# Designs tried in a protein design run: designed miniproteins, single chains, continued (3). Part 93

Each design is a single chain, and the fold is of that chain. pLDDT is the mean over its residues in the fold that is shown.

## One batch from the design tools (miniprotein)

Design m11235
Fold by ESMFold2-Fast:
Structure m11235 (fold): chain A 96 residues (1-96)
Amino acid sequence: SAEEKEKLEKEIEQIEEQVIKALESKGASEEIIEKVREKLEEIKKAVLDPSKSVEEIEELIEKKIRELEEDPELSEEEKLLFTAAAETIKELVKES
């Protein structure tokens, strides 16, 4: 429903805000923050796309996790923060 999509969008936006604040508090560069924001926005767009199945969204989330895990510019802590957020969004999508 439209109300369920609005709630899901708001929950994803709250997760994004929390991750960005955590990265900023740990001294992440603007470049790293922008990379994380771009990946989370791609996930959000896919989640809100009515043409995408849950399975397609899960595959996209897993792909975005792999892309950041393979990025040598991110610290292990920054990678863990993104992975935790992406996995949380994946669980929200499965529950909706």
Scores: mean pLDDT 85

Design m11236
Fold by ESMFold2-Fast:
Structure m11236 (fold): chain A 71 residues (1-71)
Amino acid sequence: MTFSTQEIKDHLENQYRHVKSRLDPESRKRADELYEETMKKIDENSDNVDEVMKIYNDFMRRMAEIVRESR
């Protein structure tokens, strides 16, 4: 099944909203900055699904680090 850039963006937004609700204020700020940077990168690479998937995977890894550092 082929994932579109829009489907990846929708999944990323859902993951971000879910994680953000459980973070402390300092970690929320870090998550907000990461989300903004990630969405800009996806928009800049919207024609390259492989690059969008790499950006998504990096976002998930970095978000997991924020969750671990958040109480």
Scores: mean pLDDT 79

Design m11237
Fold by ESMFold2-Fast:
Structure m11237 (fold): chain A 68 residues (1-68)
Amino acid sequence: ASKHLSDDYLSAVMQVIKLAVDLAVNDTKEVRIKLDAKNLYINLVYDEGVPEEEARKKAKELEKKLKE
């Protein structure tokens, strides 16, 4: 359901986005962020030649940090 986003919720989302960008910026070509009413999706696009296994490992570490 669509609900009005509070300033506190928006601030928390922005802090999460900043953390994700800070962790990814050196190895990523593009950071794609998609937000719906309850879910935040972060898609990291790596430069050509970065192994998918390494990319998955970094995504797993980021998810772990975001849940703490």
Scores: mean pLDDT 62

Design m11238
Fold by ESMFold2-Fast:
Structure m11238 (fold): chain A 91 residues (1-91)
Amino acid sequence: EKEKIRKEAEEAASLVDAAIEEAKKAGVKFAKVPVEQMKKNIEGLKKKALELGLSKEAIEGLKKMILAGVDDEEVKKLIEELYEELLKEAE
């Protein structure tokens, strides 16, 4: 059933791309979003990435895209901490 595995991988890749774009778009607006709400959004993305078994490289790419869109230093620190934890767990 390699077709099934391939479809799941394609869905995972599509979700990663969507997550990267959403994170970038959300990051641009994070300066106007309460830190608590942002924590919830990032935790949701972290959970999804872990459930999909994303590669370390994919998770690192997603983190970079999110950080590129964020100007708030406190928010950046939170993103970095959450993704560093995810990277350790993903392996």
Scores: mean pLDDT 58

Design m11239
Fold by ESMFold2-Fast:
Structure m11239 (fold): chain A 90 residues (1-90)
Amino acid sequence: MVEDVARAAQAAAEGKLTVDEISERAGVSKTTWAIGVGAAHAAGALRLENKDGKAIATPTRSPEEVARAAREAAEQSLKNRDKGPAAPIL
């Protein structure tokens, strides 16, 4: 899952695919795509554009850096979903 999130973010970083195309090419669910791309966008590594119902992502950093940011955020999100952001060391 986390590596799928990184793959989805890297595919989105190429800036040429819609949400559905990214999910299909990366082999991930739309939920996994949303986590990866959203995390990279929040970190400032991606710019999201909307073209009449098409969500297109454009990288502001290298695809590798975008994928790393998304992977870190996804790992943290999975841990925090259970424990919460202020939880002690798991």
Scores: mean pLDDT 63

Design m11240
Fold by ESMFold2-Fast:
Structure m11240 (fold): chain A 85 residues (1-85)
Amino acid sequence: MKYSLTLIIQDSEGITLDQKEFENVSAEEIKKILEEYKEKYNIKYFTVTSEDLTIIKKAYSVEETVKIIEELAKKGYKPIVTGWR
């Protein structure tokens, strides 16, 4: 299955350091992307939100983040993933 998501990197003060749109990416590709961003930005955790902000979930690992992305996508949401420094 392929997914579309927004990835935002923010610091502790809420300043956006990076933002990217990903389209037609697999769960394995998402895992690699998140692992690379986690290392580059020293990300402490991720939050995954629905576009309507009805669902907000915190994840402490890349594996947990990918699972939440898949769950939201199966419910018809486009996930917004924020990595926090």
Scores: mean pLDDT 84

Design m11241
Fold by ESMFold2-Fast:
Structure m11241 (fold): chain A 87 residues (1-87)
Amino acid sequence: MSPLLLKVQELARLLASGDPEKIAAAEAEIRKIAEEAEREMKEKLRKARPDMSEEKIEEIARLLGEAVEDQLRALAENIAQQILAQQ
């Protein structure tokens, strides 16, 4: 199983816990993953596209970070709802 899929399952369990502290921890982790994806994209773009301006690299990375955060939250919430529905 991929490390990302395992992390999404962990986040889903935290969101399904009903514990405000665990829910807050899941939200913080989602933001960290998005920030890491943004950083990796910046490094990859600088190496692959040396012709690209730093401003464009930052814009693309920010959009990817936003997309990653939104997708991870949506997926984790969907799985959390499935966990709760099966109980």
Scores: mean pLDDT 82

Design m11242
Fold by ESMFold2-Fast:
Structure m11242 (fold): chain A 80 residues (1-80)
Amino acid sequence: SELEERAGRAVNRRAGGTRSAPGEAAARAIAEMTGASVEEAREALREAGGGRSVTREQAGRALLRVAPSDPARPAAVPPG
């Protein structure tokens, strides 16, 4: 979904990637953005099909899964 793509761009940007990011870096980024633990973020990424490398869709799905009812911070800027 568009929401998952937007969330995934924000996660991957924080993790130092573009289209994909290292799974461990993505887990840390999700934890920072949501206040969840890195372990919880890593579990959400695993459920989204992520591994050593995660796509925007996987990162976005994981972020939305661990995010509280209050929305996460604004997504990354549009691609140029």
Scores: mean pLDDT 72

Design m11243
Fold by ESMFold2-Fast:
Structure m11243 (fold): chain A 61 residues (1-61)
Amino acid sequence: EEEKQKELLEKMSELGRKIFDLVEKRKTAARNNDTAALEKIDSEIRKVNQEALKIDEELKK
């Protein structure tokens, strides 16, 4: 249980870094009204956030 928890927490840390990078990219795309980039970035943000939420739920929140 604890071994699995540590593995999941490390994965969440990686996802946090990815989210930060994607948020920065989204800001840039929004300034340029780049709809295609916003769509792609939003999709990636959703995937990362969904993975993080799934892990958090598995860890009993």
Scores: mean pLDDT 79

Design m11244
Fold by ESMFold2-Fast:
Structure m11244 (fold): chain A 85 residues (1-85)
Amino acid sequence: MYKATVTATFPSAEQARKALELAIQAAKGVPGVLEVKGTVDDEKNVATVEALFDSEESARRALKLMENAMLLAGATSVTGKVEKV
């Protein structure tokens, strides 16, 4: 299994929450998705999404889609990674 993780910082908690919803929906649309979970740190305006996949290809595809969703929602910084689990 493979885990794609995206962490993004926003100018406001409202933007972080909206970005979280968009990134979760993006990950859920990728074939081979097993689990998607997300959190927002309201004090730091940080959104984090973790998505678990059956293949590395699907995890990397989801990473790119989630990073793009965060950037389109107004993220000031985005970091992402894929890990084998």
Scores: mean pLDDT 87

Design m11245
Fold by ESMFold2-Fast:
Structure m11245 (fold): chain A 66 residues (1-66)
Amino acid sequence: ALPEPVVDEETLRAALEQIIDELLSKTTNKKAIDYLKKAREYLEKGDLPKAMHYLGLAIIEYENEK
């Protein structure tokens, strides 16, 4: 076993993918969906900082839908 005291990149990628998929299934906000799609694209490219950035923007849009 190789438990890390901090989240490793593979675990972080899996977590981000899960969050993106969950939000895509729940949101109808067009901006949030757009940011989630961008986050997913960067995640697929291995650009974790950009994936996290766009996921953050999607969450803000999702929370501020009104």
Scores: mean pLDDT 77

Design m11246
Fold by ESMFold2-Fast:
Structure m11246 (fold): chain A 65 residues (1-65)
Amino acid sequence: ADDILDKLKVLLQKAGIPDETIQKLLTALKNKDKNAVDSLFKEILPKLTAEQALELATLIMETLL
């Protein structure tokens, strides 16, 4: 679990996402709060490249299943 969350954190930091937003997403993922994850993903998505967006979506899916 921590390995996937660490990969998410590194990806989002490289994309210039604020630490506060990253922490909110990590908390939502740990709580499996799909509504919060969806809202945060929509906020983050415009700041990502297509490759980063695909990687983020994959990591989120693996966390939530």
Scores: mean pLDDT 81

Design m11247
Fold by ESMFold2-Fast:
Structure m11247 (fold): chain A 85 residues (1-85)
Amino acid sequence: SLLEQAEELIKEAGKHAKEGEEAEKKGDLQTARDHYEKAIEKLKEAKEKLEQLPKTREVETRIGLVEAEIKELEEKKKRLDEELK
């Protein structure tokens, strides 16, 4: 289902976000940036799938969480893009 596909994409995005954080801790800024970029891509795809579903409380909650995480990861990626200049 679209909901199951969205949840799987959210889980994959979470794994990339964690890998990005670990790379950043090691000073591997390019690897961290690439992982945050992949996480953002997967979250945006998950959001598109969720927006196709009926607007239930669960779907609305998931969309809100996805939007918040996209914003946080975009801020992290922007900081790394500035450091990598």
Scores: mean pLDDT 88

Design m11248
Fold by ESMFold2-Fast:
Structure m11248 (fold): chain A 96 residues (1-96)
Amino acid sequence: SKEEKLKELKRDLERVILRALIAHQLGFSNEEIVELVNKELDRIIEKYADYPELVSIIREGKAELEKLKDKPFSEILRALNEFYERAVKKAEEIVK
């Protein structure tokens, strides 16, 4: 259902954040972490292509992350969490 698919989006995005945290702990560079995250976000864009408002938020999140490749991981994590909150809020609005 639409509701189940949008609940799955929340889990998909949480997995992206978890993978970023694990990559950071494994010593990946911030550039490598952003590249890994943006590849996962591309898969999410394809999966949720039927929700153009969500795709727009995800594309904006990718663009913001690209600007943070040379910034501390704390800024990347902050941007990921802010992006997550925007995407989840939009998904909840679409379900209602």
Scores: mean pLDDT 87

Design m11249
Fold by ESMFold2-Fast:
Structure m11249 (fold): chain A 81 residues (1-81)
Amino acid sequence: SLEEELEELYRETLELARRADEENMPQELRNKVVVLLATVSVTLAALPYMSDEEAKKEIERLKELIEELKKEFAETLEKLR
């Protein structure tokens, strides 16, 4: 379901936020993770007020943003090693 997909995205982003803090990632990256987490949270809260088409498009956009953030996270982690 769309709700389950958003909940999974929220959990993934929250885990990234937790790990970014534990690994002492640069503040700029931590800020990006927090902003994305807030965006996913707002989308989840707004889900009952969106059409199915709008919700699917927003979820797909959020998946792309999370994927980009994961790549940036991996690159930053590699440089910190």
Scores: mean pLDDT 83

Design m11250
Fold by ESMFold2-Fast:
Structure m11250 (fold): chain A 79 residues (1-79)
Amino acid sequence: ELLEKLLELLKKETKDVPDELIEIYIEDLKDEDVEVRVRAAIALARLAKSEESKELLKELAEKTEYEEVKKAILEELEK
């Protein structure tokens, strides 16, 4: 639900990044490797240009089981 909404919104907002790469970042948020999850979180936060996509990312950060993903999203969005 939340990840699906974020994926669809980011695909509409970002024409310079292939849809397939955005899909990879969304899946990488659930990766077993901490470094992969953090890299994906930062990449998705950087792609979020609208208030709507930023709000979805903040909601994701609050719901995630991964503290490092939460920190990466929130820190990137505050820049």
Scores: mean pLDDT 82

Design m11251
Fold by ESMFold2-Fast:
Structure m11251 (fold): chain A 93 residues (1-93)
Amino acid sequence: MPASEKVIRAAEEALRGGVRAARRGTGQALTDGIAGALGGIGALTMHHFKVGTDEEAARTAIGAGEAAVHGARLAGDEEGERLGRRGIELAKA
């Protein structure tokens, strides 16, 4: 898979995981879910507008995925945690 496609997919997975955590969680889970969702949007925006490098977009997607995983765990959303973890894996590849 091309590096650019991995970054896009990583950001999309982090965004979906973050949105799930934000919709299901309260307090810290909501905050972490929002951070994951916004970080995913940020990584997609960086890639789409070619702001910075693919490596910088990948680091943003990793941070977003980590926030999504944490929020999903607090919300008890196993699928959201899986999405966040997949995003991290794709961004590190």
Scores: mean pLDDT 81

Design m11252
Fold by ESMFold2-Fast:
Structure m11252 (fold): chain A 60 residues (1-60)
Amino acid sequence: MTPADVQRDLDAAREALAAGDPAAAATAFSHGKRLAQEAGDEKSAEEAERLRREALARSR
């Protein structure tokens, strides 16, 4: 995975959150975190985990 692929997936997750679907956004951020970890991009993985927790909190 390239950093551009990780960024694209995280952007899609942010769009889902903005569209008012926090459950779908949380799932997408989980996927983005996995891809970032596979790419060795710890900063993006940490950001994805933070946003995933935020999306899950909004879905409660």
Scores: mean pLDDT 76

Design m11253
Fold by ESMFold2-Fast:
Structure m11253 (fold): chain A 70 residues (1-70)
Amino acid sequence: SAHEDAVWAALQDVIAEFVAAHPDFSPAQKAAVARAMADVAEENRETLSPEEMRELVRKVAEEKAAEFAE
């Protein structure tokens, strides 16, 4: 659907932004953050707007990235 396409586009946009902002992260760390964002997006895809999804996955990315910063 158009809504699902927009939510998926929002997720891909945030993943691309995160990867560009963290060139020092290993492929495994990038994959772990992307996985966490994708899992949350899948759980909420039917209930959240694309803008709400963008905000939620950014928060999840920041929280997961903080785990690697120790």
Scores: mean pLDDT 81

Design m11254
Fold by ESMFold2-Fast:
Structure m11254 (fold): chain A 67 residues (1-67)
Amino acid sequence: GPSEEAKRAAREAAQAAAEGDAERAGLYVVKSAIHSGDEKSAEAAREAARRGDATAAASLGHDAYLF
């Protein structure tokens, strides 16, 4: 299941999305991947955040419950 860091990042991402800030939401997903994923996962998360692609970011192990 998701780590505590991933859950916290998902809550921050949800808050940012509720405020209409998709870019900040993506950034919190990148932070989660850096803490719990390897360097390759972090690189993929950075690219997803740059594109504003929440679906690509979710492929890094965030399930529908977290977003």
Scores: mean pLDDT 56

Design m11255
Fold by ESMFold2-Fast:
Structure m11255 (fold): chain A 98 residues (1-98)
Amino acid sequence: SMKEKEEQEIFERIKKILEEEGKKLIDKLMEKYGINDKDEVIEILAYSLTQALQEAGLDKAKQEKFLERLKELLKKVEKEELSEDEFAELVQKLIREL
């Protein structure tokens, strides 16, 4: 269906953002959960975020704004300005407020 194609597109875009911008977040989550495969953590997180966006019913413009803000939050984690727990709370708030 068209909806499944849109979900797959968003999943792949989030996965790419996490691969390019999320190194420190992924490292912290691997340590916290005892996971040795970075690709597994990236896939789990990308899937969880994709499902959250779908459940919130965000339109394409709000999804684009989410992806831009996600990159900003990941950069703050890279700079040690946000913990992984603070990142999770801010992502949930962002999805709610879009």
Scores: mean pLDDT 85

Design m11256
Fold by ESMFold2-Fast:
Order: C-alpha cells, then sequence, then structure tokens
Structure m11256 (fold): chain A 82 residues (1-82)
C-alpha cells in the first residue's frame, strides 16, 4: 500500500538528519539514473521547502514532499534510511 510506505518513510525521515536524508536521496537518484526520478526528487524539495516556509509541522512537510515520489522510489529510499 503506497500510503503505508509513505508513513514508513516519514517515520524514518523524522529520525534522520537533513544531511543523511540528502545522501539517501543522492543514492536513489544515482542508482535509478533517470530524469523522471531527478524531477520527482526536485518536486519533493520544492514542496518540502514551501511547507517549511508555511510553518507546517516537520511530519507534514515530509509527508507532502515524499508523496511526490513514486512507490518504487519510496521503497528504495526506505532501504537507504534503514
Amino acid sequence: DYEKLIEEAVELALKTSEEKLGEAFGKVIAERDSEETRKRFGEFLKVYTEAKKAGLPREEQLRLGLSKLKKEEVEELIKELK
């Protein structure tokens, strides 16, 4: 279930520093080597930054951003964060 994967990724990202989260993103992007993956992670960053500026809780910032990724990318990110 995509929504359950998003919640697992949110929980892992909440206990991960922004630096380590960025490193995990870099690994997923490099492994997939696709413009579509880079574009979706760019959409994550945009939405995450906008939510942060709007003063939303970090959990919601992450949920909104991570929801821009496809199921396969979320699964790979979860593996990198574990």
Scores: mean pLDDT 83

Design m11257
Fold by ESMFold2-Fast:
Structure m11257 (fold): chain A 95 residues (1-95)
Amino acid sequence: SLVEKIREVLERAEEAGEKAAKATGSAGRWGQELLVEHLREALEAAEKGDMQKAKYHLQNAIGAAETLARLAEKDPEVKKELEEIAKELRELYES
């Protein structure tokens, strides 16, 4: 289900976002908080059947993940994880 897939990505985003935040300082911390918050709101909206609101938050989460990936440029492992998260979120958005 969309709910289960968002939940799985949220767990990975919390871990990858924390690694990016530690590497990049305040900008990464803000980006991590933005990514996780939008994923939590997307999850809540999807659980309530509000697909319009869920997609809005997924779109914002994609942007946050892409921004964090750019900030994590010096850590190829973390950058790749965030790019994979952004790709999976885009697939959910397009579904």
Scores: mean pLDDT 85

Design m11258
Fold by ESMFold2-Fast:
Structure m11258 (fold): chain A 97 residues (1-97)
Amino acid sequence: SARDRFLEALRKALEEGDYEKAAEGLITAAEKVVELAPSNPLAQQGADLLGKAARYAREGDSEKALELAEKGLELLAQGLPPADVERVAAAGLATIE
């Protein structure tokens, strides 16, 4: 549920042209991955995709930002327990809202 709310908050921020807020949410989520799973290669790949999504968000490429954010969260779901995926998404969501 936090994952779905985070993606919805990202879509709204990008639709409203609030690119920096969307990028900050993505960066906060990526930082939370490093905090929770610093030695997990799959989780680190997910965090890298969230960081790339933030770059595209800042450039106004909303479609690419959302695509990479979704792929990043998918990799996190494969590498992390569901509770940790929810914590990552909740951290990003709290930064946007």
Scores: mean pLDDT 88

Design m11259
Fold by ESMFold2-Fast:
Structure m11259 (fold): chain A 76 residues (1-76)
Amino acid sequence: LEVLAKTISLILEIDMETARKIAEKLLSDPEKAAEAGKRYREFDIEKIERMLREGRVDELSVEELAAALVHAGLRN
């Protein structure tokens, strides 16, 4: 969990507490997260990134978080 949260924090440029919440959500349904990650182009990444900056992580689904993480990872 801690290693995944640190990786998410660095990739999405968010605080560790929010990154831990994202890590926990992704680990709660890893198959759904993996499938959404493959289909990240179907998601509104700019909207998801805006919601993360606004601290609205609880309103984001596992699929949306996985898509945003894959997109951000491919940019780095």
Scores: mean pLDDT 79

Design m11260
Fold by ESMFold2-Fast:
Structure m11260 (fold): chain A 89 residues (1-89)
Amino acid sequence: SAEELLARLEELIERAREAETVEEMEALFKEALEIAKEAGVPELELEELEGLFLIEIGVAKVAGESLEAIRERFVKVLEQLKELLKEHL
């Protein structure tokens, strides 16, 4: 159901707030994309969000940002995915 998909994504966002590595964030992002696909979010919109994720992480790495700062950027991308998912439910 729509409520179950939103709940799964919200639980994933909470897990993202505790992520200790970029590799863990990448794995959580892939899990979030699968939830969005189940919700019916179009592939083009998911591709755009994946591009945003890669840009945010890439910029943070090049800038030498802390893990906390990278995590905050990642959570913001997941919040955008959540809003996108709500539009399609």
Scores: mean pLDDT 86

Design m11261
Fold by ESMFold2-Fast:
Structure m11261 (fold): chain A 100 residues (1-100)
Amino acid sequence: SDEELMEEFLKIMEEFREKVAKALEQKDFKKAKEIAIETAEKVLELIDKIKNKKYQEIMIEALKRAAELLDKALEGEISVEEFEKKLKELIEETKKKLEE
């Protein structure tokens, strides 16, 4: 169901946050990028299975914003702590939008 796919998406995004924050703290930028690519592939495959176009758009926007946050962290524009906080806020905001 779309509901099960939404729950899986949110779980993938939380795992992404934890894994990428750890890689960034270790200054392993190659690993951070690899995690991002793997996450994007999983999320896009999942989104393709969702029938509700509104949910697809919400998830695509969340993925895009998560990628922008990672780029800022990789460029040193935001700290690892700010990245983790902003990504957590994005996941919580996305969950709320999907529950509407």
Scores: mean pLDDT 87

Design m11262
Fold by ESMFold2-Fast:
Parts: structure tokens; sequence; C-alpha cells
Structure m11262 (fold): chain A 98 residues (1-98)
């Protein structure tokens, strides 16, 4: 389980550096932060790793994704928050979740 997370990190890191789709980028950032947290990385280490592979990442975006990973348990609420971070309007999010 942890070994699989470690093996997937390079693929997530590559996609973070190459994807141009804001929604896909936010989804990969969420998965990457979640994987690093499960592997025992601190919030500070996670921020450093995210900025290493996606240097354009804003501190506020990383902080908000970390809060979603650690506090939100409802998959639908997670998806709604990720779409909001990707720039979707409340009306667009409601349509995706319907």
Amino acid sequence: ELEELKENLPAMEEELSTTEDPARRVQILYSYIKALLKLGYSKEEIKELVKKHYPEAKEEEIDELYEIVTKEKDPAAVLAKLLELAGYSPEEIARVLA
C-alpha cells in the first residue's frame, strides 16, 4: 500500500509539471498531497515538494488543498472544493455534481 504510493509519486510529479488543464492539475495536487501525508510527510515538506514540481503553485492554494485532504471526508464535497479551486463557478459545480 505505502510502496504503491511511493511508486506513483514520480507519475504525479510529471503530470503536475506538464498538465495545462486547471481541473486536472487541482485533482493531481490533491492526490499528491494526500499521498505525501499518508507517507508521513509534514505540511512544510509537502509545500516544498509541491513547489519543486509545480513552482507556480501559490501558498494559499497548497494550504487550502491540505485542509481539504485532512478535514473533508465527503467525496462530493471534495470534488466541489477542487472545482472551486480550479476556477469553476458555483453554478458550474452544481451542474457537474448533478
Scores: mean pLDDT 79

Design m11263
Fold by ESMFold2-Fast:
Structure m11263 (fold): chain A 90 residues (1-90)
Amino acid sequence: DEVVDARAAEAEKWAEENREFFEETDRLAQELARLAQAGDEAARKAGEEVLALQAELGRLLDAGELTVEKLEEALERMREILERGIAAAK
């Protein structure tokens, strides 16, 4: 059997317990992507910030440094970026 890293297991459990937050975040990300495709500069810049945050999370995961606290903080930041980008892209 494959041994799962304890930090990764904690992150997976948190993700399962917070599935509704992922669904809402995905909805906002799709809306931002539609606005960016329509040529909105604020939406495109917000998308760049989201990609940078996702890259940071991937780096932390690869380094074994990803904790539930860091994941929660990053998802909160991502949501703020998405909401700001959508609001600016009216």
Scores: mean pLDDT 73

Design m11264
Fold by ESMFold2-Fast:
Structure m11264 (fold): chain A 73 residues (1-73)
Amino acid sequence: REEEREEFKERLKTLAENKDVQGIANLIKEMMRKGYSPDEITELVSEVMSELDKESRRNLLEAYNNVGQEIAK
């Protein structure tokens, strides 16, 4: 689990740096399918946010908010 979590962090960081908003959304959905709770995903996203520049951070936050809105409906 910890090794998989670290892999997801690195993948999120790479996708955010590449402005791949759709890729980020797909990865978050993949984490949910693997049994990660919304709280665990939020914590992981917050950790990645602390390591990103402002532009990459905005891309990650935008994708995360879009998935959150879809789930809330």
Scores: mean pLDDT 76

Design m11265
Fold by ESMFold2-Fast:
Structure m11265 (fold): chain A 107 residues (1-107)
Amino acid sequence: SLKKKIEEIRKIIDEIVELMREAEQAVKNGDKEKFIEIGEKIAEKLREAGELTKDKALYEIAKEIEKLIKEFKEGKISPEEAYERLKELVDRALGRLLMRISLLESE
């Protein structure tokens, strides 16, 4: 149902918001391994959202996060730069998900 689909998207948004809080704490604590794990989980949640919404932009943002986490693993960017870039990508994804909810609610 339409209502169930909106509830599933809202749940993904809530999960991503909590993961971002954990990512901030991981950077603050210097926990690189946890930051990597969280980034990978966020990318997975965005792939799930892309499948649920059929929105290709969400898959592209997931790929950008995966690339960011790879660059971080390879030592190409600082933890602070990795967090700021992750925050920007997540903000774009959350804006996209909120737009998808708005479109579904207007049916």
Scores: mean pLDDT 88

Design m11266
Fold by ESMFold2-Fast:
Structure m11266 (fold): chain A 62 residues (1-62)
Amino acid sequence: GAAERQRLLELLREYARALGEAMAKAMGGTYEVEEVDETTLRVTVTVGDEVKTYVFELRLPP
């Protein structure tokens, strides 16, 4: 339902931010979280000249 969808999206955003922050702190870099669409987030972690990208996608039932 709508409430379940909202909860899953909130969890996705929280986990994406937590992962990005943890990786940036561990490696001494920076992170950015981008909303690609309503169910897709992109986390970019930059450490010096190295850029790593992680994509989180939540497929919700119709």
Scores: mean pLDDT 78

Design m11267
Fold by ESMFold2-Fast:
Structure m11267 (fold): chain A 110 residues (1-110)
Amino acid sequence: SKAEELIKLLEEAIELLREGIRVILEETEDVLKGIGRVLRLIGIIEDLRLIIEELKKDSSEEKIKKAAKEAIKLLEDAIEILREVTDSPEAKEIVERLEEIIEKLKEIAS
């Protein structure tokens, strides 16, 4: 099912964003900037969780495509946040994996 595939991609993205939060907290020298960016990533995780719950209630093709498009925007915002706070190898790996998820989401959104 495309809905099940989309939900799995969003769950993987949430796990990557949680890893990104850990990296920011461990590696950011500017503690206040780091905390602000962590709160923004938590907001994105919450929005992704809401998308998953809506898909569990309504998995129509229209809802799947809309959810994929909304998730792409959220993940693009998350990548920008990660790149602003840290350029560590761990953060770069998380960004690359999020970009791979975005490409799969684009296929679902088309």
Scores: mean pLDDT 87

Design m11268
Fold by ESMFold2-Fast:
Structure m11268 (fold): chain A 68 residues (1-68)
Amino acid sequence: TYRVEVLTRERELPGSGERLTEVLIRPLGGGSPPTLVVLRDGRIVEVRDAEPDEERLKRYEGRREPEP
């Protein structure tokens, strides 16, 4: 059984108005880096290891799954 934390954020890109969805997948057991999945207008455009700054979800506490 795998335990992970999934956090989703939606933003509009400045200048284009396109919707950007960021999905951060963090393993709760530690030992693996968190994964960031980036979607533009519902399409996966990038999958990578999250940077240390992106692990600072504390800055966005209380902003889980904003309504569109």
Scores: mean pLDDT 64

